Designed miniproteins, single chains, continued (2). Designs and how they scored, part 26

Each design is a single chain, and the fold is of that chain. pLDDT is the mean over its residues in the fold that is shown.

## One batch from the design tools (miniprotein)

Design m4935
Fold by ESMFold2-Fast:
Structure m4935 (fold): chain A 66 residues (1-66)
Amino acid sequence: SEEEKIEKEIEERVEELKEIFGLSEEEAERIREFLKDIYKNKPSVDEVDEKLAELFEEIQEEEEKK
C-alpha cells in the first residue's frame, strides 16, 4: 500500500541522516515526527525536499555546537 511505501521512505531518510550527521536517538525521533507530519498532508516532493534541506542545515549547526 502507499502508506507502507511512505513509511519505508521516511525510515530510509531517517537512517541516512543518522549515518551522515551522527544523530542521537532523540534527534532521529524529532526528524521522524517532522516527516510524518509533512507526509500526512501529501505535499509535492519538491516542497518536502526544500523543507528537509532547511531542517538539515539547522541540525548540522546544532551538531557543530556540541
Scores: mean pLDDT 71

Design m4936
Fold by ESMFold2-Fast:
Order: sequence, then C-alpha cells, then structure tokens
Structure m4936 (fold): chain A 84 residues (1-84)
Amino acid sequence: MTGKAVIRATAEGRVTMTGTGSDGTEFAASGRAGEDIVLEVTDNGALGGPTTVTLDRPATLDELVALAKRLAEAFGAEVTVERL
C-alpha cells in the first residue's frame, strides 16, 4: 500500500510536511531555508521523541522541498506539494 504526504512551502522559506508511510507509520517534518537548515522528523514511537536532521550547507527553498520529497518517498509515500 502506498502512503501519502503533503508538503507546504511558503514564500518566507518555511517548509512543513505531514504524511503516512506505506506501512501506516506517521511522520512529520519542518524546516526553514535561508540560514541553518534543520529538518525535524517525528518518529512513530520508536524512541519516544523527534529526530533532527541537520544540513550543514546553505539550501534554497526548492532544495528543502526536494529533500522533504525524498524523505517521504523513503517512507513509501506519494507526495503533493503546495506552494503558498
């Protein structure tokens, strides 16, 4: 079964994602482009808290959206992107 994820990107450089993986695992991520890029991933109960993925390089809004898409695809989710 394929999962589903929604990515929302704003002109201010905010990116949020929520979704469900192919196995029913829920995930969420958020980040902001322009300075330090931090993508926080919510684990579905394995360690009792969120995990953080930090990118130690400048990234554009489009690069952050692309990273979120790859993350959703790794969970087996089909992605919808909304630009606000």
Scores: mean pLDDT 68

Design m4937
Fold by ESMFold2-Fast:
Structure m4937 (fold): chain A 88 residues (1-88)
Amino acid sequence: SLKEEEEKLKKIKEEVEKRIEELKKELEKKTGIDFLKLSDNEASLLADELIKKGGETKLALELQVTIGVRYIIEGVENTIKKRLEEKK
């Protein structure tokens, strides 16, 4: 059911959010930049700058990809919520 899929997506989203925090902590440790205080958009833009300069490319790319996955999950959640609301 759509409700079961919503519960599954919530769990996946929690895991993705935890991974974003872990990647922000690792980048903060390696760069001295306070990634944890940045929004995901700000962190993604800064990660792009790090990639362009050839610094911490793997971690920066993983952060950008993981933030992108979170946006995809949020889009799917919004679609499911709208469909559940239409069935009232």
Scores: mean pLDDT 81

Design m4938
Fold by ESMFold2-Fast:
Structure m4938 (fold): chain A 97 residues (1-97)
Amino acid sequence: MGVGVLAHKNADAGVAYASQLDQDTAQAIQDLLDAIFQAANAGLGEVSDQGFQTIQDATARLGAALAGSDAKAVAAAVGGELQAKRDEVLSAVQQAL
């Protein structure tokens, strides 16, 4: 719920707290991506669709938190990786069609 943005607005503890939030949120994204990739490799279906929705939500939260920390490059990199994974799956589906 935008906790990263709230931390950045608090100058007294912003730096240390923002660092903790970035790590926690980034780790959650990595964990979800890994779970989705493993599920997709085992078998495509509803599970993959649910995972993509979950990843999208988590990515939005990460983007909001990082935008406040002047870490646009990190946010762009995370978004780029997510987009690459998504495009790879879409390309495979389109070729099968």
Scores: mean pLDDT 51

Design m4939
Fold by ESMFold2-Fast:
Structure m4939 (fold): chain A 61 residues (1-61)
Amino acid sequence: MSPEEVYEEALKMSPEELARKLAEASLAGDKEAVEAIIKAAKEKGITPDELTRLAIRHLLA
């Protein structure tokens, strides 16, 4: 997916879905996707700390 497409989809996601996508992109080494997801999270008012906590919770579930 292009970074623009990732960003558009991320804007429609819940914080939990964003955290899951961030974890997946990070594990895959997809830097462009990671940056697009972080940008979308900031646009939605989700802090980096909150997003990171949700991603860790998802990975440990």
Scores: mean pLDDT 77

Design m4940
Fold by ESMFold2-Fast:
Structure m4940 (fold): chain A 75 residues (1-75)
Amino acid sequence: SRREALREGTDNTVADLEAAAAQSSPADADRLLALRDQVRQLGQQAIQGTDEEAKQLLQQAMAQGRAVAAAVLAA
C-alpha cells in the first residue's frame, strides 16, 4: 500500500541519515540529524493525511537525505 511504502521509505532514509551521522564530525552529524528529524516529521504527516504538499516535501527531503548520506558513506 502507499502507507506502507511511505513508512518504509521514511524509515530507510532515517536509518541512512543516522548511519551517516555516526561516521561524521559533530557539526556534520548535527546537520544530518536535523534532516532525519525533518524526514521523520514529514513522514508522519504524509502517513496520517491526504496532504499532497506533505508527501511532495517528504519525497524531496528523502531524496536530499539519501544523496547526502550516500556521499558521506562513500567517503
Scores: mean pLDDT 80

Design m4941
Fold by ESMFold2-Fast:
Structure m4941 (fold): chain A 76 residues (1-76)
Amino acid sequence: MSAEEIIERTKKKVDEIMEKLKNGEITPEQAKGELLRIAGEVAEEMSKLTEEERQRVRDYVAELIKKFNEEIEKLK
């Protein structure tokens, strides 16, 4: 439950950043800064999870970041 909740919240926040980036409200540099902030937030939340749940969150976040970077490249 908690791992899925963290994953869903992270996805929503990343989607929000992507929308702002596509709308020209923020720069790619600002978007990257927001991702680092989210990563720190996720790390803090992960401190309360089991090792298996932490691994699941790490794997999902890594995939989400990869997709985000691919989307930024398309906006070049």
Scores: mean pLDDT 77

Design m4942
Fold by ESMFold2-Fast:
Structure m4942 (fold): chain A 98 residues (1-98)
Amino acid sequence: SLDERIAAATEELARADRHYQEGNYEEAVKEFERAVQLAAPDPRLAAVAYSGLGEAYYKLGDYEKAIEYFQKAVELAREAGLDPSYFEEKLKEVKEKL
Protein backbone atom coordinates (compact mmCIF):
# COMPACT_ATOMS: atom_id res chain seq x y z
CA SER A 1 0.00 0.00 0.00
CA LEU A 2 3.03 2.36 0.03
CA ASP A 3 2.81 2.59 -3.80
CA GLU A 4 -0.95 3.28 -3.47
CA ARG A 5 -0.25 5.96 -0.82
CA ILE A 6 2.36 7.68 -3.04
CA ALA A 7 -0.09 7.53 -5.99
CA ALA A 8 -2.78 9.11 -3.75
CA ALA A 9 -0.33 11.86 -2.69
CA THR A 10 0.46 12.56 -6.37
CA GLU A 11 -3.28 12.82 -7.19
CA GLU A 12 -3.84 15.22 -4.22
CA LEU A 13 -0.90 17.36 -5.44
CA ALA A 14 -2.52 17.52 -8.91
CA ARG A 15 -5.89 18.56 -7.37
CA ALA A 16 -4.17 21.15 -5.14
CA ASP A 17 -2.29 22.60 -8.12
CA ARG A 18 -5.57 22.94 -10.08
CA HIS A 19 -7.21 24.83 -7.16
CA TYR A 20 -4.08 27.01 -6.88
CA GLN A 21 -4.09 27.81 -10.64
CA GLU A 22 -7.82 28.70 -10.39
CA GLY A 23 -7.10 31.13 -7.50
CA ASN A 24 -8.89 28.89 -4.95
CA TYR A 25 -6.06 29.23 -2.42
CA GLU A 26 -8.02 28.13 0.69
CA GLU A 27 -9.09 24.90 -1.10
CA ALA A 28 -5.51 24.47 -2.38
CA VAL A 29 -4.28 24.62 1.27
CA LYS A 30 -6.69 21.80 2.25
CA GLU A 31 -5.53 19.59 -0.66
CA PHE A 32 -1.81 20.35 -0.02
CA GLU A 33 -2.34 19.45 3.68
CA ARG A 34 -3.77 16.07 2.56
CA ALA A 35 -0.83 15.66 0.15
CA VAL A 36 1.66 16.32 3.02
CA GLN A 37 -0.05 13.63 5.14
CA LEU A 38 -0.01 11.07 2.30
CA ALA A 39 3.56 11.98 1.21
CA ALA A 40 5.04 11.68 4.75
CA PRO A 41 7.00 8.44 3.90
CA ASP A 42 8.59 10.18 0.84
CA PRO A 43 10.73 13.26 1.73
CA ARG A 44 10.97 14.30 -1.95
CA LEU A 45 7.18 14.32 -2.45
CA ALA A 46 6.66 15.83 1.04
CA ALA A 47 9.02 18.72 0.09
CA VAL A 48 6.86 19.42 -3.00
CA ALA A 49 3.67 19.33 -0.88
CA TYR A 50 5.12 21.70 1.76
CA SER A 51 6.27 24.04 -1.06
CA GLY A 52 2.65 24.05 -2.31
CA LEU A 53 1.46 25.05 1.20
CA GLY A 54 4.07 27.84 1.21
CA GLU A 55 2.90 29.15 -2.18
CA ALA A 56 -0.81 28.97 -1.22
CA TYR A 57 -0.27 30.79 2.11
CA TYR A 58 1.85 33.40 0.28
CA LYS A 59 -1.14 34.08 -2.05
CA LEU A 60 -3.41 34.32 1.02
CA GLY A 61 -1.03 36.96 2.49
CA ASP A 62 -0.02 34.73 5.43
CA TYR A 63 3.72 35.32 5.05
CA GLU A 64 4.66 33.79 8.42
CA LYS A 65 3.02 30.44 7.47
CA ALA A 66 4.52 30.68 3.96
CA ILE A 67 8.01 31.06 5.54
CA GLU A 68 7.35 28.09 7.90
CA TYR A 69 6.29 25.76 5.05
CA PHE A 70 9.06 26.80 2.62
CA GLN A 71 11.55 26.19 5.48
CA LYS A 72 10.10 22.65 5.89
CA ALA A 73 10.42 22.15 2.11
CA VAL A 74 14.13 23.17 2.28
CA GLU A 75 14.78 20.72 5.17
CA LEU A 76 13.00 17.81 3.40
CA ALA A 77 14.71 18.55 0.06
CA ARG A 78 18.12 18.35 1.80
CA GLU A 79 17.04 15.08 3.51
CA ALA A 80 16.04 13.66 0.08
CA GLY A 81 19.37 14.71 -1.52
CA LEU A 82 17.64 17.31 -3.71
CA ASP A 83 18.89 20.81 -4.56
CA PRO A 84 17.01 23.10 -2.12
CA SER A 85 17.77 26.29 -4.15
CA TYR A 86 14.23 26.69 -5.52
CA PHE A 87 12.71 26.55 -2.01
CA GLU A 88 15.47 28.81 -0.58
CA GLU A 89 14.74 31.42 -3.29
CA LYS A 90 10.97 31.25 -2.51
CA LEU A 91 11.77 31.66 1.21
CA LYS A 92 13.83 34.78 0.36
CA GLU A 93 11.00 36.22 -1.81
CA VAL A 94 8.45 35.78 1.02
CA LYS A 95 10.78 37.38 3.63
CA GLU A 96 11.06 40.47 1.37
CA LYS A 97 7.24 40.95 1.76
CA LEU A 98 7.57 41.43 5.54
Scores: mean pLDDT 89

Design m4943
Fold by ESMFold2-Fast:
Structure m4943 (fold): chain A 75 residues (1-75)
Amino acid sequence: MKTEIPLTEEDRKEFEEIVDRILQEWLDKGLITPEEAEALRKRLAEKKSINEFIGEVLRFIGDVIDREIAERRRR
């Protein structure tokens, strides 16, 4: 019951543009480093299905949120 939806070139380009906009906003806010953004882009380039791509993005978002919560709780 694991269904992988193939990532088309058009979908990839659209999703990469959305991700780049999010990454740039987070870089501007100081929530992530350029190195973290580049590492995510490299991982996303290796993904072949929509499920894998979205899963990687959601994991990255969760990690950033968890880090911000931890830093705020240290005050």
Scores: mean pLDDT 77

Design m4944
Fold by ESMFold2-Fast:
Structure m4944 (fold): chain A 83 residues (1-83)
Amino acid sequence: VPLIDPEEVLRMIEELGKRKASLEELIALRLLAAAAESAEAFTKLGEVAEKEGDIELAIELYKRALELDPENKEAKENLEKLE
């Protein structure tokens, strides 16, 4: 059972995606996505990291999404594009 509501984490990531994200915010939301055990949250956070130009972080986040859900199409396609 996740420690935090995955829907709440997704809302936070979506709000962040509407503006320029800081690396500190990306790190904090990565911890929340882990607590939520949400592949979708990691995938969306990876997209935000990629938009901010942090390709290494984006790759890490997509890999973590795939650890939770190996069939996550968005994470798989985004990771393939970056590797």
Scores: mean pLDDT 76

Design m4946
Fold by ESMFold2-Fast:
Structure m4946 (fold): chain A 79 residues (1-79)
Amino acid sequence: LEELARLIERRIEDLREMAERIAAETGDEEVRRLLDEAIRKAEEAARALRAGDVEAARRHLEEADRLAKEAARRLQEAL
């Protein structure tokens, strides 16, 4: 679980850089807000995995996925 949590943390770092770039290029504050929330949920999932709470980690990842998909939809509408 520790190794998986570490993998999620690396992905969060990549996603944060992507979110920063998207916000800078599009100026869409709502897309940035949704991505920031998705990142926060992914961080909660990594923390839950380190604590051994696989079910909490799963719920947080599902929330992160939902938020990321909403951000993608809004970005498509803005383009």
Scores: mean pLDDT 78

Design m4947
Fold by ESMFold2-Fast:
Structure m4947 (fold): chain A 101 residues (1-101)
Amino acid sequence: GGLEAGKKGLEEGKKGVELGKKGKGKEAGDKAVDGGSGGSKAAESGTEESAKLGLKAGKEAIKAGVLGVKVAETLEEVTKGTAGAIAGIGAVFQAELTLEK
């Protein structure tokens, strides 16, 4: 369900932020994509509680993706971090639509 996806997405996004702070751009980007995907699934389930988790997961995914780009040493890492940040933005947008704010 949406709550499980949101909890997993939030956990993945937070791990991505930690990895990005350690200079691990590829892993940060991978976790950002996972966090954004989980956040979007939570937001799409349409409950207020799952949408709140989707919003939190999306925000962490954006932070992880941006950090992944900032510490990137290859074009592949830049692409992955960018994809993660976009996925996080999508999760935030979908969650805000569900929360009617």
Scores: mean pLDDT 85

Design m4949
Fold by ESMFold2-Fast:
Structure m4949 (fold): chain A 68 residues (1-68)
Amino acid sequence: SMHYYRVTLRPGHQDQYQAVGRAIGRRGGVGVRRMADQNGFIARSALDDAQVADIAAMPAVASVDRVT
């Protein structure tokens, strides 16, 4: 099922912003929207638990949260 996820970057890792965006896209993020402050992304995706864990494991990522 498709859900919205908020992917938040760690402070001081804005140089990795494009790399994180590409990683979300490769894992099936279809509606990836950049946040205006470059703090992260809102992504529409059918991410499974393993894909969420893969994104959350990236050094530049602080959290991956399902938007309710």
Scores: mean pLDDT 74

Design m4950
Fold by ESMFold2-Fast:
Structure m4950 (fold): chain A 66 residues (1-66)
Amino acid sequence: KLEELKKKFEEELKKAIELIKEGKLKNQEALLTSPLQKKLAEAIDAGDVEAFKKAAEELVEELLKK
């Protein structure tokens, strides 16, 4: 369960990073799931790649919690 969720997030994270590098990621897409996704969308909206990475790591850590 957790491992499958982690895999899904890793796939989405990989896509998001590529889109951010290209400047093409849409905020709406990032806002679909959880409060941490909202942090990701805010970082993208601000164009803050480091904040995005931090939020993404937090998201993965939440999934791997315990």
Scores: mean pLDDT 60

Design m4951
Fold by ESMFold2-Fast:
Structure m4951 (fold): chain A 60 residues (1-60)
Amino acid sequence: PGEVTLPPDATEEQRLVAEAARRVGVSGSWAELEAWFADDEEPARRDRARVEEALRELLA
């Protein structure tokens, strides 16, 4: 599993996204995650889809 570093005033949404990213093995700071989400090329797009799936499970 990955580790994501959140800012101390992170929103509930940011915490859920970080947990989803951690479950799919993505690591880094929140700023790195934001840059990664803005990337439309593989493999970032594929990994983003995996994070979205994990996020849907967390929201259920």
Scores: mean pLDDT 71

Design m4952
Fold by ESMFold2-Fast:
Structure m4952 (fold): chain A 78 residues (1-78)
Amino acid sequence: MEDAIEQLVAEGEAAEAAGDLESALEYYRTAAVLAEIAGDLERALEAYKRARRVARQLGDEEMVKALDERIAEIEKQL
């Protein structure tokens, strides 16, 4: 699971560098979900925070709110 999560984060970083914020958001969200399924809450938080940053750049207020709620719930478990 760690390799797959790292690869998705790297793909997200490459998409951000290319200006493809929509793809970057998708990669970071997928990495976060996989980390949650694996029980790696620390990695999930890191990936969700990256997704939230990209969502803010896109102006997707709905996505930012959803990510803020998920981040808060995970932080309560740590």
Scores: mean pLDDT 85

Design m4953
Fold by ESMFold2-Fast:
Structure m4953 (fold): chain A 85 residues (1-85)
Amino acid sequence: SEEERAEIFKLADETIEKVVKYLKEQGVPEEERREILRIIMDFTLAMIDKKVPVEEARQNLEKLFDIVKTKSVEEVKKEAEKMIK
């Protein structure tokens, strides 16, 4: 539904704000920050396209944030693609 789509976009926006804050605090360059942001946006659009439930989308975004904190940009992209086949 349009309401569920809007909620998933809101969750993604909140996740992006947390990710950007974290990456800036870690001194990650702007280019890498922009790449991670693109990965999160692509992941969000894929979840919406596949009609992932809001609760699952929330859990998936939380997992993606944890991956961002522990893995390289390349690994973040691979893990995001695996989560939303």
Scores: mean pLDDT 85

Design m4954
Fold by ESMFold2-Fast:
Structure m4954 (fold): chain A 56 residues (1-56)
Amino acid sequence: MLYRVVYIPEGSELEKAGVKVGDVLTAEEIAEILGLDDPELAVRLAEKEGVIERVE
């Protein structure tokens, strides 16, 4: 499962991790960046914040 980064909030964990708008990440990568051990929860949180979108 792949997710494209569409928005990076200033001071967010994604910005601190060096992620860029347009990057394509897996659920596991998003979980690692957010410091979560649950990839599904990490994806849901990032989608809710408008940070990522699903790639096909």
Scores: mean pLDDT 82

Design m4955
Fold by ESMFold2-Fast:
Structure m4955 (fold): chain A 68 residues (1-68)
Amino acid sequence: MSPGEKLYHEFMEKFAKIAKEKNVSKELVDEALRRMLALARRYAEGQISLEEFAAGLEKILEEVEKKA
C-alpha cells in the first residue's frame, strides 16, 4: 500500500468512528466524503503533495468533529 493509500484509509477509519459515535448527519457525512474523495483524486493525479493531502484530510476531520 502506498503512503497516500495508507493515510487515506487511516483517515477513513477515524472519520467512520467519529460519524458513528457522534451520530453525524447524513448531509455532513456526504459533504465530508466528497471533499475527501476530491483530495484523494488530486493526490493521485500528482496535483498536491502527501503533506498537503494529509493537511486537507485533517482539516475536513476537524470541521466534522466541530460541527457534530
Scores: mean pLDDT 80

Design m4956
Fold by ESMFold2-Fast:
Formats: structure tokens, sequence, C-alpha cells
Structure m4956 (fold): chain A 147 residues (1-147)
């Protein structure tokens, strides 16, 4: 009984983590990048995450990482045009990566049999974050080169 309750609590936490990441991503897509279609896809993914089982949450997290890469690419381009957006993009990236990392940890705690898939999510997230940081730095350099 206690272990089953703990599993349910970890699934609910992973659902919340992914939904929070998707909402932050949607706000960046809409408010920073001006991309309504990308924001809509992220909101739809966040809603699906709220009721997903472990396997569905893994699939949603993988899809989210791909959408997150597109969000950060467009956000970095927006920063290159308007440096005042840099703080919002940096804060958003930190919140997204924190929530996705938390989701992967909760997935492992809920279902240890999915540890390899959760570990793969963390590796994909690390690569996506490193690329996003590079794109943001490039955006800052381009925006700073007002001659």
Amino acid sequence: MASELQKQQNVAAAQSDLANAAEIGAKLALEVAGNEELAKKLRELGEKAKSGNVQQLIQSAQEFIELYKEVMKLAAEAVAKDLSKAGTVSDGNQQITSNLSSAAAHIKAASPEYQPQADKLLELLKAADEESQKLLQEGLQKGGKSS
C-alpha cells in the first residue's frame, strides 16, 4: 500500500513538472518568439502530461525536449533583435531545465523499470540545454554588435 501510494505521488509530481515546463515554454514561444502555433503545441502537450501514465510521460518529455529546442532557437533569435528579452529567456530556460530534470527523477522514483528511459531523457535535456546556452550567447553577441 505505501509503495503504491508513493508511486502515484511520483507520477502526479512528474505530470505537474512536465505541465509546468510546457507552460513556461509556451509563454516563451508566444511572448518572446511571437510563435502562436508553437505555444499551442506546448499547451496541448502540457494538458496531456497532466493525466499521462509513466510511458506516456516519457513520450511527452521526449516531444517536449524537441519543442524546447525550437523555443530556445527562436528565443535566441529574438534576443539578437532585442537584448531586453535576454533575462526572460535565461530565466525561462533555467525553469524549463529544472522542471524537466525533476520530471525525469520522479519517473525513476515511480517506475524503476523505466530508469534507462529517464536517464536518456536527462542526457537529451543536457545536450539541448548546452545547445540552448550557446544559441543564447550567440544572440547576445549579435544584439551587442550595434555599430
Scores: mean pLDDT 87

Design m4957
Fold by ESMFold2-Fast:
Structure m4957 (fold): chain A 55 residues (1-55)
Amino acid sequence: SPAEAARQAALGELMRYAKRLWDELDADPTLSEDEKIVRFHEEVRRRAAELAAAL
């Protein structure tokens, strides 16, 4: 269905966003492991909400 296709596209976008974000955070030597984890969770949650609102 178009709705299912839209959800799968949003999930794919979220997965790509999360991978790029983690790669960027992991490469930042100024951030502690805990800071990386907290920022990752906050940014992924924010992006998930944005994508959900667009559906």
Scores: mean pLDDT 87

Design m4958
Fold by ESMFold2-Fast:
Structure m4958 (fold): chain A 60 residues (1-60)
Amino acid sequence: GKEEAEKKLREAENEGVRAVALGDRAKAAQYLREAAKYAEKLGDTEGAKRMYEGADRVAA
């Protein structure tokens, strides 16, 4: 449901921040893509697009 998607979005964002702090750019990109999928499920198309673009930048 919507509440589960919101929870998963926050969890992916938190794990992404942790991955950045650890210097794990590959994991940070993966969590950002996961967050983007949950943003899409919540109808936030623009937010999801920004997250996918962010994942590409952080993976580089």
Scores: mean pLDDT 83

Design m4959
Fold by ESMFold2-Fast:
Structure m4959 (fold): chain A 68 residues (1-68)
Amino acid sequence: SLTVEELVENIKETLDKNDNISSYTITTEGNKITVKLKDKKTGEEYTFVIDVNNPEEIHNFVVFLSSL
């Protein structure tokens, strides 16, 4: 099973490699990870809540990042 700590590190790596993101914050509460990110071109903020026990939420987040 993927731990919260492992998933946070994977998210950080993914966000750090994306040149379309100007800033992000990651907060954790139990099994939930809240990711706020800011689009570099528009300045729009997006918020995602990801449960470490829900692979679909992880997948949807990755798909969203590919759309930026």
Scores: mean pLDDT 82

Design m4960
Fold by ESMFold2-Fast:
Structure m4960 (fold): chain A 72 residues (1-72)
Amino acid sequence: MLEVEIELAMALMRAGIANILKKNGDLEGAAEEYRKAREMLRELLERAPSPEVEEALREVERKLAAVEAELA
């Protein structure tokens, strides 16, 4: 499952970049990176469901919602 491990790692890296952007006040950039991470995790969950992927997706969705609320 090398591709699954790589995709999870890439999604987590994007979420990490989004966290840094949010901390620096770039809410729009943070939202874009969280959306990309969410898309990657949704696709991964469909192909290879696991508690780790489910938890990562829920966390990214929660953080994205918080950033979008700040943008409104």
Scores: mean pLDDT 84

Design m4961
Fold by ESMFold2-Fast:
Structure m4961 (fold): chain A 68 residues (1-68)
Amino acid sequence: LTREQLERLIADLEAWVRWAAGTLPPEQVAELQRLVDEARKALDSGNLEEAYRLILEAMRRYVALVAA
């Protein structure tokens, strides 16, 4: 994965979290937002592997929450 691809994934996750803010409990939205923020920080620091790991964690949590 490239930095450009990771930036795109983070932007998509940010959109999902904004949509979820109207439907999921605030504590779950806050946890998702924290993971997205950490992924962005890792990307800004040049740690692409850590950014990708955090993106996957946020995606897994999002799917689990909306599928419940």
Scores: mean pLDDT 82

Design m4962
Fold by ESMFold2-Fast:
Structure m4962 (fold): chain A 87 residues (1-87)
Amino acid sequence: MEKEMDEAFERLEKAIEAGDYQAALRAVRDFANLLDKAIKEGDIETVKKGLERLRELAERSPHPLVREALQLAIDYAEKKIKELEEK
């Protein structure tokens, strides 16, 4: 999972740097799907690392639509972590 998350994050970062909003939004979705898989596997440490990376990227991203998509992915993962920790 960590290698797949790293590759997805690199794709996301490159798309944002290139100003390719369509590619950036697709990369956010791909990364969010990997976070969901890690959550379902109970790999909370991988999810926490992914969240930290998404937060840094959201703060540095210039485009508001990309920042919004990143924030939605962050909020989703945080909610799922809390649900798993309560069970």
Scores: mean pLDDT 77

Design m4963
Fold by ESMFold2-Fast:
Structure m4963 (fold): chain A 69 residues (1-69)
Amino acid sequence: ADEANAEGVELAKKGKYEEAMAKYQEALAQDPDYAEAHANLGKVYEKMGLTRTAARLHAVAAALEAAAK
């Protein structure tokens, strides 16, 4: 999960949002409760102008982080 998430971050920095999304989805396929991947996927949707979808993903990430503490 960490490797796919890290690759997604690098792709997002390069503006390759669709490829970054695929990497975050790969991380979530390995660990569905990976809060970091949900948060990063939300950032990608925000950069693509999908602000409402991004807000939902950020809420899921926050809930998973709260549950893990």
Scores: mean pLDDT 77

Design m4964
Fold by ESMFold2-Fast:
Structure m4964 (fold): chain A 116 residues (1-116)
Amino acid sequence: MIELVESGGGTVKAGGSLTLTSKISGDVESIELLSWWQQPPGGLPRLVASITKDGKKSYSEEVKGRFTISFDKEKKTATLDMKDLKVEDTATYYSVAVTSDGRVVFGEGVQVTVVE
């Protein structure tokens, strides 16, 4: 069974950067798709970045060029490197894994607050 635990959140000023880390427990080889989702305050959750088991990456238009997703199976770690942060990026961020047997696993999320 896969478990996801995020870290690296916090408060940062606009124009700053943060790296979010998802520590993966269990059978990392069973993961077909890993993604990062943004749940803004009072808004709908949205997909911001994804990576397939074969390394194919995709990004939402709002974060292209600013956010970078990585998935390191050896270290059992996925990261979201966030640059040029905007006040509008304020949200809870969580990782989601889709496994080869069709299960969807959610992390608990980490809060990112961008001020100014």
Scores: mean pLDDT 88

Design m4965
Fold by ESMFold2-Fast:
Order: C-alpha cells, then sequence, then structure tokens
Structure m4965 (fold): chain A 67 residues (1-67)
C-alpha cells in the first residue's frame, strides 16, 4: 500500500539523518540538503521528497533538543 511504502521511505530517510547528524550537528539547513541528496540517490520517489524530509528534520530536531 502507499502507506507501507511511505513508512519504508521514512525509515530510510531517518537512517540517513542519523548517519549525517554527527557530522553536521545543529546545521539543519545543510542537514536537510544532504538528506534530500541521499534520498534522491537511493531512489525515493520525487513526489515524497518534501514531505519525508520535513518529517525527518522535525523528528531529528526533537531528538537533538532532548540532549
Amino acid sequence: SKEEEYLEYLRLAMEIALELAPELGEDFEKLREKILEEMKKRGVPEELHEEIVEEVVEWLKEMLELK
């Protein structure tokens, strides 16, 4: 289903974010750009890019603010 595909791509994007976060720290603009670049390289559908990257960046902000 579309919902299952969305969750799979969301998980992939979250994994990308966790890999990149230690390198980029609190530079969320650069982190967003790098996540989008990696999502494109890994074949995430273009129509989902904006929605997924926004959800992942907000999730990561919450995780980092809880330091």
Scores: mean pLDDT 78

Design m4966
Fold by ESMFold2-Fast:
Structure m4966 (fold): chain A 78 residues (1-78)
Amino acid sequence: KDDLRQGALESLRTALDELDRGDTYHAKVNAEQAAKLAKQAGEEEAAKYAEQAVEHLEKGDTEKAKEYLEKAIKELEK
């Protein structure tokens, strides 16, 4: 559904903004929400990228997390 896709996109953009502000906790929460919404929308590739971003945030790799969040956003913007 477009609502779920839009929600995932909003959560991904929020996660990027949170990372730019150094808020890794809220970035992770928003990335997890984005993965869930993308999966419910049938956006499997975007969901996998969002899940990868969560894993990298758990490892403290914010640069890789940003890369995967950007990849997830690009998938949803197609």
Scores: mean pLDDT 86

Design m4967
Fold by ESMFold2-Fast:
Structure m4967 (fold): chain A 59 residues (1-59)
Amino acid sequence: SMKDKLVEELREKAEELKDTEEGKVYEEAARSAEQSNEQGARTLKDIAEKEVEKLRKEK
């Protein structure tokens, strides 16, 4: 399903950024998305990407 794809994308990003603050954001988003519907998963991914972008800009 589209939800499963969104969760996979979030998990993949978390694995790529493992042991970083950014990776933790994606990991938390993936966990929440697993318990949500498709729209919720999209929203969680958007929020996580914005949070990660903010973290990267502050470095």
Scores: mean pLDDT 82

Design m4968
Fold by ESMFold2-Fast:
Structure m4968 (fold): chain A 63 residues (1-63)
Amino acid sequence: SARELAEEGLRLAREGRHEEALELLKKAAQMDLDIAERAGVRLVLEGHVELAERLGEVMKELR
């Protein structure tokens, strides 16, 4: 599900595996933009600002 993909993406981001995190978060965004948007907010709060910006660009392209 989009939620499971977002949760796994956040876990990978916390491990510093940002490219793998972004791929899962992109997939979550394709399924549910709201879930991906919440994950992006969480990334900013946890200091993964560059990854959150990259996710935001992906989400903008999906609209």
Scores: mean pLDDT 84

Design m4969
Fold by ESMFold2-Fast:
Structure m4969 (fold): chain A 88 residues (1-88)
Amino acid sequence: SLSYAMGALGANVATDYELALEWARKAIELDPNNADAWYALGSALYGLGKYKEAAEYFEKAAKLYREQGNTKKAEEAERMAKAARELA
């Protein structure tokens, strides 16, 4: 089927997203204020098409980046959250 063929083409990419999710969850468990880990979690979910969840985690990353004084990464995370919400 078309769904099967598309799944097979993305197998390596899906595995990379699963590894990114595992890393991000472990990083968050060690430090819940790790903005990069929240951003990575959002990015992996975005790649998997889970846009609503991705937007939530990008918003969390943006808040943490702003609290840490990283305005550039906060603005990047805010743009990604907006893009994810538009696709949700």
Scores: mean pLDDT 79

Design m4970
Fold by ESMFold2-Fast:
Structure m4970 (fold): chain A 82 residues (1-82)
Amino acid sequence: MSGEEQLTALINEGIEYARKAGEAYLKGDLEKALEYAEKALEALKRALALAEELGAPEELLEGLRTAVRDGEEVVKKLKEEL
């Protein structure tokens, strides 16, 4: 396993948990939505840190920075609704 394989795995984990968070939110399960949103954010933050370490293309870094920022906002809003 290389850093590139780990980066891909973290990005995919973040996307999958973000999808699950959205689905839980639409069903009114705010506790599960928050749990999945926090897991998505953790995976994306780890992906960003690893991408920066690996010298990933700026386009990917910008996308991950945006995803982390959006994820932090989602987690904050869900915590305020609970």
Scores: mean pLDDT 88

